# Designed miniproteins, single chains, continued (5): the designs that were tried, part 53

Each design is a single chain, and the fold is of that chain. pLDDT is the mean over its residues in the fold that is shown.

## One batch from the design tools (miniprotein)

Design m17820
Fold by ESMFold2-Fast:
Structure m17820 (fold): chain A 92 residues (1-92)
Amino acid sequence: MKEEEEKEKLKEEYLKAAELAAKKAAEKVAEAYKKGEEEAKKEIEAAKARFEWLGDLLAEETGDEKVGKEVEQYGLDKFEEELAKKLAELEK
């Protein structure tokens, strides 16, 4: 029971970190698009690597790959959502 509570708390902290990283990454990608598509692609790759890294860290700390993958996917989903908002702003 305590192990599940500690795991849930760690997952929540990593989800918050992934959301913050997603917002920062979306801002960097949108800014890079102003310089060119190649710069934007580099920032997208960096963002994906960061979410994978966060997921791997949580998987290592908890011993649960599924929880790590859930955090990685949450970061990717939030990044796509935030990036779509930033790109819509650039069209105005």
Scores: mean pLDDT 82

Design m17821
Fold by ESMFold2-Fast:
Structure m17821 (fold): chain A 108 residues (1-108)
Amino acid sequence: SIEETLSEEEKEALEELVEELKPLAEEMYKIEKEYPEDKELQKKKYKELLQTYAGFSEEEAEEIIEKSESGMELLHLVGLELARKRKFEVAVKALEGIREHAEELRKK
């Protein structure tokens, strides 16, 4: 598994970040379930959610939402930005390493 390639410190930093993202993921799922066909309202609710739970500015929230094509990509981008803001360099490296490993597996 991908987890077998991570160091103990990288695993701990990633697990901590995942636990912090769980309530955000749950609220995003509720928004998607309540407004499944209203993408504009979903984006508005995501913006409010990122400002409330992640401490992003309005401009930061709008930029991340605009760059995301899905709720899963939005969560990933939020996770990376939070890791960078909190100087969780190990978590950033682990997240990028997982992406690179997945990309390399597709080539083989």
Scores: mean pLDDT 74

Design m17822
Fold by ESMFold2-Fast:
Structure m17822 (fold): chain A 79 residues (1-79)
Amino acid sequence: RDTELSRALGEAEERVERAERLLRDPSSPSEEVQRAIDEAEEAVRRAERLAEGATPSTLARVRRLKRRVDDIRREHEAR
């Protein structure tokens, strides 16, 4: 369903952006950053499942979100 996919992509993008913001703020508690990363990963996984068989542009958008979450995770672990 296109409406569900659009909503899931929007939620995934919002959660990824929040996780990136918290990670960049040195005053953010590590536990809060970790929760935001976990929430972003779950949202991206949901969007990926819904995007199965979607257009190349939608699949590229999901791949970009997955890469952003991976980058956030690695950066948090390195801090």
Scores: mean pLDDT 83

Design m17823
Fold by ESMFold2-Fast:
Structure m17823 (fold): chain A 95 residues (1-95)
Amino acid sequence: SPELAAAVGELSRVIRKVYNELKDKEKKLEFADKLTAIIREEQASGLPLDERDLRYAERAAELVKEFIDENPDISQEIKEEVERVLERIRALRAA
């Protein structure tokens, strides 16, 4: 789906922005480890590619939201971008 590919692309950009704004090395490692676990679990599934990509997007977006909520130093601009990406992913699931 072109819409799903676009949402995954926006999510990847937001993930990089969050990672770059984290100042603490331990927080960066925790974020990377949790994201890697999500990627491994979804890649190991026997699901169709679009469903795997949508599940990855949902889980990764929720992880990003959890991390920005726990890290007040993340900019308000990035928090707003995360909410927009979450809404897009939820709309794709509802279609």
Scores: mean pLDDT 84

Design m17824
Fold by ESMFold2-Fast:
Structure m17824 (fold): chain A 76 residues (1-76)
Amino acid sequence: SAEIEALAREIADAAAAGDADRMEELLEEAAKRLSREELLRLTALALGLLADRLAATDPELAALLREQARRYAAAA
């Protein structure tokens, strides 16, 4: 869904910026509105986007985040 993709980008942006308050706000609204399957998909997308941002500076962490993203996507 375009909505989940947009929300995942916002969460990844907040995480990359270290904006904990914004991350909490976005995650709380997601938890209220999305199903379990949609939350798993959101988590997978956000982890993948964060991995892409970290790939140049921390490739080991990026690889770990991509592996976790695949597992969450499979659980959705």
Scores: mean pLDDT 85

Design m17825
Fold by ESMFold2-Fast:
Structure m17825 (fold): chain A 64 residues (1-64)
Amino acid sequence: SRARIRALLEAAGQSTSPAAVDAALERFRALAEAFRRAFSLDDSSPGPERLAETALEIDLQAQA
């Protein structure tokens, strides 16, 4: 959700402008899609959305 993405940006010390939130949300969606495809035959996965959240969190913290 937008609220969750905004919280991740705030935690990383990044801008929370509407444009920054939209850019981060687009990245999250792209990551979730990539993980969904990667784990299409792996039901042991913690879930593509959860993996995307973790990956985005690490990326944002690395930039801050």
Scores: mean pLDDT 73

Design m17826
Fold by ESMFold2-Fast:
Order: sequence, then structure tokens, then C-alpha cells
Structure m17826 (fold): chain A 91 residues (1-91)
Amino acid sequence: SKEEEERLIDDLALAKEIMSKVPVPESLKKRFEELYKKYLENPSKESRLELEITAGVIQLHAAVLKVTGGEYEIDEERIEELKEEIRKELE
């Protein structure tokens, strides 16, 4: 649905912003980019789920950092730019 597509775009944009601001393992960043490319080349329920789970793991890294006393700032303007970029890539 359109709502499911917008939710995916939101989650992907947030994950990309987090990867730029929060210490995230390079292996996880690489896995995200590989799964994103895989989804763009062959959209399926399975490739979407893999991508959504990986975006969620990246978001969890940010949440854990904040809960354990770490500091980071999310750029909301950058998130809106990323959402537009992702929306164009999914078209």
C-alpha cells in the first residue's frame, strides 16, 4: 500500500541518517547498502523484509547509544532530503 511504501521510505531515510551520525559497525553499513541495492534490483517481500530488519537494527544501535549515555543529533532536514532521494529510487 501507499502507507507501507511511505513507512519503508521513513525507515530507510532514518537508517541512512543514523549511519552518518552514530557509530555503526562498517559491516552493518555495508550489509544495509547491499540489501538496499538488492531490493531496488529485485523487489520482493523477502528482500523488503531483509532491508526493513537491517534498517531496524541500525535504528536500535542509535537507541542503545542514547540509553547508555551517548550523544548524537539527527538532522531532520537531511532526513527529508533522503526521503525524496529514496522515493525517486523506488519509482
Scores: mean pLDDT 87

Design m17827
Fold by ESMFold2-Fast:
Structure m17827 (fold): chain A 90 residues (1-90)
Amino acid sequence: SVNEYKIRALATLGVAKMLLWAWRKETGDIAKYDKLMAALDEFERRILESKSVSEILDVLDELIAWLKKTAPDLFSGTIKALEDLKKEIE
């Protein structure tokens, strides 16, 4: 269901936020942390506001592309989980 896919996407995004928080504690780069966290919060909002499976897939595609461009090593597990979720939805 749309709600099940939203919950799974949001859970995966929650893990990404925790990884970013741990990265912030290790590096002390608050400015980059704030910028990246704001981007993750915007993707969370878009997932929550999605009304169809197609809209969720569009957000997941953009999120996966953004994660790969931004910090592929930090987000490697997140990227895999989102790609696996996308395959189940398709």
Scores: mean pLDDT 89

Design m17828
Fold by ESMFold2-Fast:
Structure m17828 (fold): chain A 60 residues (1-60)
Amino acid sequence: GGGAAGAGFAGSGGNSAGAAAGGREIDKLDQVGGARAIQEHGGASPEAAARGGALGLKAS
């Protein structure tokens, strides 16, 4: 379990898309999942996903 320290660290790294872009492994799944997600999600780019994540944090 990650208490306040884990939550604070995770909050500092609110760049889900940025982390995915840095993680080469994500690129493999992104080419398959991204294609489907784009058609269903309305064509979200990595930057749009990062921004959406920041706004989603407020909504969530």
Scores: mean pLDDT 46

Design m17829
Fold by ESMFold2-Fast:
Structure m17829 (fold): chain A 91 residues (1-91)
Amino acid sequence: MPAFVSKTEVLEGVPASAAPALQAAGDAIAQALRADDPRVLHAEVSVTVLSPDTLRVSVGVVAETEAAGREAADRLMAAVREKAAQLRSAL
Protein backbone atom coordinates (compact mmCIF):
# COMPACT_ATOMS: atom_id res chain seq x y z
CA MET A 1 0.00 0.00 0.00
CA PRO A 2 1.49 3.37 -0.99
CA ALA A 3 2.51 5.57 1.95
CA PHE A 4 3.13 9.30 2.36
CA VAL A 5 6.18 10.32 4.42
CA SER A 6 7.21 13.89 5.23
CA LYS A 7 10.20 15.47 6.96
CA THR A 8 10.77 19.10 7.96
CA GLU A 9 13.96 20.77 9.13
CA VAL A 10 14.89 24.34 10.05
CA LEU A 11 18.22 25.37 8.49
CA GLU A 12 19.92 28.17 10.44
CA GLY A 13 22.69 30.31 8.98
CA VAL A 14 21.33 30.03 5.40
CA PRO A 15 20.54 33.48 3.96
CA ALA A 16 17.01 34.14 2.67
CA SER A 17 18.58 35.13 -0.69
CA ALA A 18 19.61 31.46 -1.14
CA ALA A 19 15.99 30.21 -0.93
CA PRO A 20 15.26 30.32 -4.72
CA ALA A 21 18.51 28.45 -5.51
CA LEU A 22 17.80 25.86 -2.80
CA GLN A 23 14.20 25.40 -4.05
CA ALA A 24 15.44 24.88 -7.64
CA ALA A 25 18.09 22.40 -6.45
CA GLY A 26 15.49 20.60 -4.31
CA ASP A 27 13.12 20.28 -7.29
CA ALA A 28 15.94 18.80 -9.41
CA ILE A 29 16.99 16.36 -6.65
CA ALA A 30 13.36 15.24 -6.16
CA GLN A 31 12.97 14.59 -9.92
CA ALA A 32 16.26 12.64 -10.00
CA LEU A 33 15.14 10.56 -6.99
CA ARG A 34 11.87 9.64 -8.74
CA ALA A 35 13.79 8.63 -11.89
CA ASP A 36 16.38 6.59 -9.93
CA ASP A 37 14.16 4.76 -7.40
CA PRO A 38 11.15 2.87 -8.87
CA ARG A 39 9.62 2.58 -5.35
CA VAL A 40 9.19 6.38 -5.26
CA LEU A 41 5.87 7.45 -6.84
CA HIS A 42 6.10 11.16 -5.97
CA ALA A 43 8.68 13.46 -4.34
CA GLU A 44 8.59 17.18 -3.59
CA VAL A 45 10.60 19.82 -1.73
CA SER A 46 9.31 23.11 -0.29
CA VAL A 47 11.60 25.89 0.95
CA THR A 48 10.15 28.68 3.13
CA VAL A 49 11.91 31.79 4.44
CA LEU A 50 11.47 32.16 8.23
CA SER A 51 13.99 34.99 8.80
CA PRO A 52 16.88 36.70 6.92
CA ASP A 53 19.20 33.83 7.99
CA THR A 54 16.81 30.89 8.55
CA LEU A 55 14.97 28.63 6.08
CA ARG A 56 12.43 25.84 6.62
CA VAL A 57 12.75 22.85 4.31
CA SER A 58 9.95 20.29 3.97
CA VAL A 59 10.19 17.12 1.89
CA GLY A 60 7.25 14.91 0.93
CA VAL A 61 7.50 11.43 -0.57
CA VAL A 62 4.85 8.96 -1.75
CA ALA A 63 6.38 5.48 -2.03
CA GLU A 64 5.21 1.87 -2.47
CA THR A 65 5.83 1.22 1.27
CA GLU A 66 6.31 3.36 4.38
CA ALA A 67 9.87 1.99 4.79
CA ALA A 68 10.76 2.97 1.20
CA GLY A 69 9.18 6.38 1.80
CA ARG A 70 11.24 6.96 4.96
CA GLU A 71 14.47 5.97 3.15
CA ALA A 72 13.65 8.27 0.22
CA ALA A 73 12.65 11.20 2.47
CA ASP A 74 15.89 10.77 4.47
CA ARG A 75 18.00 10.75 1.27
CA LEU A 76 16.14 13.75 -0.19
CA MET A 77 16.53 15.79 3.02
CA ALA A 78 20.24 14.87 3.28
CA ALA A 79 20.84 15.97 -0.34
CA VAL A 80 18.99 19.29 0.21
CA ARG A 81 20.96 19.84 3.45
CA GLU A 82 24.24 19.25 1.56
CA LYS A 83 23.17 21.77 -1.11
CA ALA A 84 22.32 24.31 1.61
CA ALA A 85 25.83 23.82 3.09
CA GLN A 86 27.36 24.49 -0.36
CA LEU A 87 25.27 27.67 -0.77
CA ARG A 88 26.28 28.80 2.74
CA SER A 89 30.01 28.33 1.95
CA ALA A 90 29.68 30.25 -1.37
CA LEU A 91 28.96 33.47 0.56
Scores: mean pLDDT 85

Design m17830
Fold by ESMFold2-Fast:
Structure m17830 (fold): chain A 69 residues (1-69)
Amino acid sequence: MSPDEEAAKLGEEYEANRDGSREERKALAEKAAEAMLKSTSPAAQAAREVAQKLREIGDELDKELEEKR
């Protein structure tokens, strides 16, 4: 698959795995970010937003869960 498709797929797996542990979701987000960083193609420009968003989603989830308490 293209780099952007792989990042999007990892993002979807991250969302689908919301029922899983935070560790698993965090690992998926990190893998997506790393895959996109190593993919310096033109597709990486668009997919970099996806990778960054996945990273922010993971970080916000952790913070929101703590703050919501």
Scores: mean pLDDT 64

Design m17831
Fold by ESMFold2-Fast:
Structure m17831 (fold): chain A 72 residues (1-72)
Amino acid sequence: TRVIEIRSREEFYAWRQALADRYAAAQAAGRPLEITIDRIEITEDAVILTVRIRDLATGESETVVLVIPRSL
């Protein structure tokens, strides 16, 4: 599991764009990805988003935890 602390709105959009680009590249290569939001936890200070990315060709999965401050 990888934890990413989002420090700005720009960093959040950059991360989302990178994931979208990765998904599109995988589709174009015939190696589709499955992206699932496994958990959303809302705290007083942050939204914690757990994302699972699965490579459907290999069955390999990675988990990314995003910590998004509510003050963004």
Scores: mean pLDDT 83

Design m17832
Fold by ESMFold2-Fast:
Structure m17832 (fold): chain A 67 residues (1-67)
Amino acid sequence: MKAQARSNVDSAIESLDLGNYEGAKAALRAAARDDPSAKDYLDQAIEALEKGDIETAKKYAEQARKV
């Protein structure tokens, strides 16, 4: 993953841990724009977050970091 996108994913995970779900969503969207190779995992993280499934959102964000 590109360094800028990884930084945004790390910020998203921190925001999820702090309960800042809107900030997490914005960071995940920014990461998807910066690195399209991770877009599938990032889009799934955003979808899980929009459904209130924080645990699944965090797991997909962590998978995106591995790309």
Scores: mean pLDDT 83

Design m17833
Fold by ESMFold2-Fast:
Structure m17833 (fold): chain A 94 residues (1-94)
Amino acid sequence: SEKEKLIEEAIELVEKTLEETTKLVEQGDRNGALETWTKAAGELSKLLKEAEVPEEEKNKIAELLYQALQAFTQDDLETAREYFEKLIELLKKI
């Protein structure tokens, strides 16, 4: 279905962004990593709206993304990874 395709695109976006931002952090470019996540968060929001994901689920996704990014900015990469993995798992359940 169209909804399934949009959710698949959302999952691919998060996974690709995680890979790209991990490389940026390894290169010492934390600001580039945050800018990349900010852009991806906007694109993710659009995909979830187009897929007509319920507001409660969108809020949970936004909460997990916020927690991941907060840990990421504090150099807590293990906690950030855990939240990104939870985000991907939640997207797969939609």
Scores: mean pLDDT 84

Design m17834
Fold by ESMFold2-Fast:
Structure m17834 (fold): chain A 71 residues (1-71)
Amino acid sequence: LSPLEQRVLAALRGAAPAALTASQLAMGLGVSKASVNRALRRLEARGLVESRRDPETGATLYRLSAAGAAL
C-alpha cells in the first residue's frame, strides 16, 4: 500500500462505524480530493474499502471492508 492509501485506511478505521466522503478525507488528511479519489479507487479494487451512495444526500460514502478492518 502507498503511504496515502495507508493514511486513508487509518482515517476510515478511526471514524468507524461512521462512513466518510472523499471530501472529508481530503480535508482531514490535508491532500487534494483527486489524490484521495485515486487512493479510494485502488483500495476498492483491492477489496479493502466499500463504497455506497447515500440516498439522502447523493454523496458517495466510504468505509472499511471486513478485509480492510483486519489489516
Scores: mean pLDDT 82

Design m17835
Fold by ESMFold2-Fast:
Structure m17835 (fold): chain A 73 residues (1-73)
Amino acid sequence: SLQEKLDSYKKAIELHEKNRKGAREEAEKATDPEVREAYQRMADGANFMIDEAKKKRDEYEKQLREELEKQLA
């Protein structure tokens, strides 16, 4: 269902936001430049996944809104 798809992408966003936060915290603590760069890349990867999941969330939210508007017509 549209609701299941929407809920799935909302959960994915939460997971990726948690992973991004963890990666940023580890990067701040890292004294080794290679380790810091690895965590920075991990955070960047999470940003990409968040943006993609938000795009899908917005698509399904729009579809649900359009269905609600049709019910009111």
Scores: mean pLDDT 87

Design m17836
Fold by ESMFold2-Fast:
Structure m17836 (fold): chain A 58 residues (1-58)
Amino acid sequence: MKFKITENASDELLEKLGVKVGDVLSQEELAKRVEEAYGIPARLAVQLLLAQGAIERI
């Protein structure tokens, strides 16, 4: 599964994950970056980002 970074992503989120709007990441790459950036389980963080519209499934 792949995820696209949307324009709803905050500047802080973009900086912490090292990504930009329009970037596409695999589930594995997104999980790794989120866990390294926030120290929380990737599953929880991905659900929150999807709920906020900061990322979308493609």
Scores: mean pLDDT 82

Design m17837
Fold by ESMFold2-Fast:
Structure m17837 (fold): chain A 83 residues (1-83)
Amino acid sequence: MEEILEELKKEIKKIAPELSDEQIEEIIEKFKKIAEFMGLDEDALKELKEKILTALKNVGPEEIKKWLDEALEHGKEQEEEKK
């Protein structure tokens, strides 16, 4: 987990150097919450990281924040329905 979070942070800074540390930390925190809610293993975490980085390059940081918020809301709904 920690290694994947550090890699994601470095890549976000490389792709979007204009983002503040607070904005990057917000993305990292949302990523961590999604991973915890979905019970993602290390391979799934790497895939989620790549999807976020690809989307960040294509649609930008504001759209990524929205997507992460939506994923967290959907994760909560699925957890309540199944468990």
Scores: mean pLDDT 72

Design m17838
Fold by ESMFold2-Fast:
Structure m17838 (fold): chain A 64 residues (1-64)
Amino acid sequence: MTDEELEKLAKEFAKWYKEKYGKDLSTVSEEERIRLARYYLEVELDIVLPPEDVKKIAEIAKKL
């Protein structure tokens, strides 16, 4: 997956989390952000990505 595609998914993930839980991803631990990113991708979007890509999405989303 390209860096642009990962950034797009990270923005969608950050928006989803804020709309659903009413708080920013910066308030959760790195381990919890990775777990939540995997949950969002696999359960909400039905997308399975390698652990490396899930970690990148979580790291990008933290900065948003």
Scores: mean pLDDT 82

Design m17839
Fold by ESMFold2-Fast:
Structure m17839 (fold): chain A 81 residues (1-81)
Amino acid sequence: SELYAEFRETAARVLALLRAGDVDKAEELVIEWARKADERYPEDEEVRELVTRMGMIVAAYRLGLISLEQAEAQVAALLAR
């Protein structure tokens, strides 16, 4: 679907930023995507789930709760749907 295509593109960009060590830009990208997704797909629970899970992965990595490898694996699992 278009929603999953947009999510995959955003997720790939987030991972590229995390691999580059640019965690602040990765977080900003997720926040920007969340805002645009809420505007395009208001009241959509699938969109809220995807955004929430991506934000949680980036936040966990930023806080040192997971490694980069774990963050990449969690994003890959999210993209496998």
Scores: mean pLDDT 80

Design m17840
Fold by ESMFold2-Fast:
Structure m17840 (fold): chain A 101 residues (1-101)
Amino acid sequence: SEEVERIRELLERAEKALENGDYEAFLQAVSEIQDVAARAFPRLTPEQRERFAGVMREFQDAVLELVRLLEDPNATPEQIKEAGRRVVEAGRRLLEVLEEA
């Protein structure tokens, strides 16, 4: 689907931004992934919606932890990068659910 291809593209952009330490570009890609994923929701079956809600919550929780670390003056660059990797991993799980729809 168009949404699946767009999320795949955005995940690639997020991974490149993470490698470059460009968290502004990373969070922009993440925001766009959330918007694209939300557009797919009305077309999902009830069972797919339950799985989608779970992976979306996991993705949102990972993003909130990254934002918390980015605003924490005691956070190390290594901790921030690891939180970014968790966001990407959660985004890949979100993509898998949408590919099965």
Scores: mean pLDDT 87

Design m17841
Fold by ESMFold2-Fast:
Structure m17841 (fold): chain A 83 residues (1-83)
Amino acid sequence: TAAADAAMKALGADIAEFSKKAADEARKSTVDKARELYKKVAEKGKQAREQAAAGSQASYNEVGGTAGNGVSEVYKTLVEKEL
């Protein structure tokens, strides 16, 4: 009957909607975990570069005096561009 056909079509639509939501949730979870890992790796890399640049600048300025000034400025600019 037409009523039975309509009910079957509605059920099919509900199943499709549920499957879509489940897939969206799985994608979000996977993307969120990947993003979190990438963020942690990038954060550690950024901190390591900043520490290296600061240490190099301090060492050259303290030991090299005037000669170190130009080199430390270049290092700082390069690190800022890479970050």
Scores: mean pLDDT 61

Design m17842
Fold by ESMFold2-Fast:
Structure m17842 (fold): chain A 89 residues (1-89)
Amino acid sequence: EDSEEVRRVEREAEELEPELEALLAETRSAEEESERLRELRRRALRLQAELTRLRRGLTEEAELVLRAAETGDLSLVEEARRRVLEAKK
């Protein structure tokens, strides 16, 4: 369910991290090729933005759960749940 969806999104983010790391490492070897370096930078930035987007979703959910614990408002947990379901669509 929700925890399974969160784990799946987290797994996708974990899969993107190696790609980002590989692209950043490739920029070092392609340093003398300006066009290739630019393309690698663009790809790295796109992956970084996508990874940030995925992690932001998970972070926002974690923040809602923490706030629910602090305030005692269980509706915040339900809101976090809704966001995971929305990301699944």
Scores: mean pLDDT 62

Design m17843
Fold by ESMFold2-Fast:
Structure m17843 (fold): chain A 63 residues (1-63)
Amino acid sequence: SDIEEAALTAAGAGVRELPEELREKALRETRDAASKAKDVDEALQLAAGVVRRYAREAGIPLV
């Protein structure tokens, strides 16, 4: 869906900063969250939250 595509595109830059083993998990969680979002704005917020959570656990600063 357009909502899922927007969320995955927005998350892409942050996901690339994650360790390889976390990238698949982050993308999967982003897609799942976006599929449950009511609109694009909510999907983007949820996507950012997923990426930030994984980055924080890995100790990686997001650009």
Scores: mean pLDDT 78

Design m17844
Fold by ESMFold2-Fast:
Structure m17844 (fold): chain A 60 residues (1-60)
Amino acid sequence: AQEEADIERRAKELSERATKAVEEWGKQGILGMTPEDVERFKKAAAKAAEHTARGLAERR
């Protein structure tokens, strides 16, 4: 129960940080992303961050 709560919290934090990073990159034009690319990257980054957080927590 506590371990699951910690994994969920970490996954949410990483997902939020990843999406915010992509939003900032899009605003700054760092990767030449269009608004459509930014939305796709945000969704992909959020999913990847959640998957990574869960995988790392399980193997620690």
Scores: mean pLDDT 70

Design m17845
Fold by ESMFold2-Fast:
Structure m17845 (fold): chain A 116 residues (1-116)
Amino acid sequence: MTEEEKFLRAVRDAFLENIEKEFPDLSEEVRKAIREALDKGYERFVEALKAGLPPEEAVRLGLQTFALELDDIADKYNLPDEVRAKLYKMLAETYRLLLDYVQGKLTPEEVLERLR
């Protein structure tokens, strides 16, 4: 595992921990679907890096993949608008931190601290 892959796995894990804290009442089926969606985004990111794409483009592709899966999950499981809005807000905040990281504005440690 590269240092970038290890860091992004840590970001994914922090996002999942925040979902558990913010939405303790979500069903296990929905949580499993969100975990699988995050894994797809992570796989897309890793594939983009292996293909030689710039890190900022790889981050964009990974998060775009997750956002599309999240939209399908929200529709399939009839998630309340409030839950859907909070999930998108969490995604947008994570995206800003990852963009700042790949642009050299934040260190991996600073990103993880801001996600806590």
Scores: mean pLDDT 79

Design m17846
Fold by ESMFold2-Fast:
Structure m17846 (fold): chain A 99 residues (1-99)
Amino acid sequence: KEELIKKIEKAHGVPPSAFELEAIRLGDYELIELALNLSLKVLSVIEVSVLSGKSLEEVFKRLESLGIKLDEEEKKLVEKFIERLKKLLEKLEKEDKER
């Protein structure tokens, strides 16, 4: 929805990522809500790391190396976002394979 695109732009100061647009297209609004509760820097690290096949532990180590400190609630949001993003990527891969 156009409203979600504007909400993301207002929250992050940039247009939605390709993954956020695909989440909107597929109706994965929970992924969008998780993204809106995370900073753009954290989202960028997660998206690049997941695409590179990195584990949750490697994502947290990368965030620490960039000086990003996460509390327990923020760590839970990151875990949920990674889980939802992986499911989105699995759906996109299934669509691309044309059975």
Scores: mean pLDDT 75

Design m17847
Fold by ESMFold2-Fast:
Structure m17847 (fold): chain A 83 residues (1-83)
Amino acid sequence: DEELEKRREEGETGALGEAAKGLVKYFEKNPESEEGKELVKKTEELVKKAKEKYSDEEGEVIGYGEGGKLILEALKKKEKEEK
């Protein structure tokens, strides 16, 4: 369930989606860096855009999934720069 199912749910409501929600809340409370603030804004824009295209339920799932990917990629990039 960790590999195939988690991957499948990452774009929908899985671990990546839940991580996106958690990270958005974290950055909203402590947006100390411009990068964090930009990621929160991007995630919210993706959610709104998906909601307008689909529905509140489906748009929220899709938007947070995509936002989660952006947030996790940005965090991973930060770790790469750390060497």
Scores: mean pLDDT 60

Design m17848
Fold by ESMFold2-Fast:
Structure m17848 (fold): chain A 69 residues (1-69)
Amino acid sequence: SMEERIEKAREYGERAVEYAEQGNDEGAVAALMKAYSIDKEVGEEYRKRAIEAARRAGNESAAEALEKL
């Protein structure tokens, strides 16, 4: 059950990164909040990755939304 929880949190984290790259601020925040609700450590890891991904893609709005979490 713990392994299944970590995997599910990572799946939401990857969705947050994908939405951040697309400039979907609402999708990125919602997906990251789901990851946090399952596992805080995974949520923190993917918050950093999603912010970096947003900035690399030029999506400053998405990066700001994620930083406010």
Scores: mean pLDDT 88

Design m17849
Fold by ESMFold2-Fast:
Structure m17849 (fold): chain A 85 residues (1-85)
Amino acid sequence: MKEEAERELKRLDEEALELGRKAVEALEAGDYAAAAEYLRRIAEILRRIAEILEKAGAPEEVVEGTRRLAEGYERLAEELAAKAA
């Protein structure tokens, strides 16, 4: 279980990094709709990471910090989506 959680966390972290790169490319192209979608997906990944960390017994401060980061990405995605509309 612990080893499986570590593998899933690494996979999710790698996926979030790739989505971050795509979000930057979309922003540079002025594609706010695409950027917003990538940032929403990063927020979903961060929420999943926080869930795995909590179940694995990570410190509350680490879990809450990850959830706060997800909220930040979600808020930024909403602002970018509004600009696309």
Scores: mean pLDDT 85

Design m17850
Fold by ESMFold2-Fast:
Order: structure tokens, then sequence, then C-alpha cells
Structure m17850 (fold): chain A 70 residues (1-70)
């Protein structure tokens, strides 16, 4: 896994657990940032990692990746 992605996901998880927040909005934001801003290809393993860590469905994470690539 990309260490930068791991750091972003772990930071988001910590914020959700301690301050509250929407896991779906956090997951979508991470996907959009990596695809649109950082111009990084996210692997299926990385999409699954985001889904599993934040407690969202991997199908939603894959959908957001496809939408971010438009």
Amino acid sequence: LDPELVKEVETAKSLIDNLGGDPKEAAKGIVENFVKVKKKELTDEELQYIADTLGVSVSEVRKWKKEAEK
C-alpha cells in the first residue's frame, strides 16, 4: 500500500472515531484527492483498504473512483 494513502486513511479514521463525522464523506474525499489532485492510480487493494478501514462498502469506493476519473 502507498504510505501516503495509509496516513490519510488512518487520520480520517482517527477523526471519525474521536470527533464524529461521516465515513462515506471521508472515504469519497480521500478517493477524490488521490485521483484528481495527486493524479494517482488507486489499486483494488487500496480501494478495499479504504472501505474496510472506514467501514464503507467497497462498491461505493469503486463508484467514487470511477466518478473522480471523469
Scores: mean pLDDT 82

Design m17851
Fold by ESMFold2-Fast:
Structure m17851 (fold): chain A 90 residues (1-90)
Amino acid sequence: SLIEEKFKELKKEVEELIEAGKLSEEMEEKLRKILEFIEKLIEQGRYEDAARLILDLGGIISLVKQEDYEGAKEELDVLMEEVEELEAEL
């Protein structure tokens, strides 16, 4: 599945950023929680929701690569609220 392949690529990229040690513990925990939730959406066949979260998380990772840690944190907090709302609807 194209979506499963994109998720695996994103997960690897997030894991590499965590290993680099430049992220706060709070950001690492939030990133892991979002990855787990995307995996759950894929397992449930919710591909449109998964694709949207993959795109949004990809944008956050782009901010981290640009060393915009403040912008990445703000966008991650917004995405976490969206994940919590979506999880409550499942």
Scores: mean pLDDT 86

Design m17852
Fold by ESMFold2-Fast:
Structure m17852 (fold): chain A 84 residues (1-84)
Amino acid sequence: ALAELVVDNLLRLVAHIADQHAGKPLHFRLRVPEELRPRVEAAARELQARHPQLTVEISVTDASLEAQQASVEALRAAFEASLK
């Protein structure tokens, strides 16, 4: 489903950023549809176990999947800018 693809892409992006910036404290705030929250929380716990420097906060949103995807892109751009 589209929602599952968006969540999978979001989690892959977070993992990729954590791998690129090992040792740096990283704080991600993810807003996800309530129906996907348990899946995202489980994946976030797994990511935090592999990347101790990573903190992930998850909250529920009624936003469209398109808005969720735009938020992911904005988060990545902001994080990359903070490294300059």
Scores: mean pLDDT 68

Design m17853
Fold by ESMFold2-Fast:
Structure m17853 (fold): chain A 105 residues (1-105)
Amino acid sequence: MKEKLKGKKVVVIGASGRLGTFAINTAKQAGAEVIGVSRTAEGRGVKLADKVIQADVDSPEVRKALEEADYVIVATRSPEQAERAVKLAKELGVEVFDAVLPLAR
């Protein structure tokens, strides 16, 4: 049995949004531990995550979560925040799935 996300730590940037909610639900169904990052503690995705970091993507708390993560899903509505999250994850050597930049065409 091939388990890609089961038992892995996944950080979702933009947890409060519709795309973030979808990403969190998908990762949790795959058996991952999900950490949601959002500027607000409100939102459906935030309630689904195993842990929530209420902060901006450039915060020290988000950086620490990324350093401990196996995967990062970028699902923020802000292309600028998405770009920062992707760059930071790449610098920290974390595998990135950018879900927002393809939609922001």
Scores: mean pLDDT 74

Design m17854
Fold by ESMFold2-Fast:
Structure m17854 (fold): chain A 62 residues (1-62)
Amino acid sequence: GAELLALLREDLSDRTAEGIVRAVEELRNPTVALAALHEARKAGASEETLALLERRVRELGA
C-alpha cells in the first residue's frame, strides 16, 4: 500500500530499477506498478529504468 509506494519512491532515487520491478511483480498489483512508473518519471529516472517499469505496467494490464 502507501508504505510500499514510499519505499519504491526512495529506491528509484538511490537503488536499481530491477529490485523495484521485482518487488512490484511479487504484488501483481497494476496500481502499485503504475504508481512506481509515475514516481520514476517525476524523479527523472533513466530511460532504462522507465522502460523496465513501463513494461511491467503493460504486463499487469494497467
Scores: mean pLDDT 64

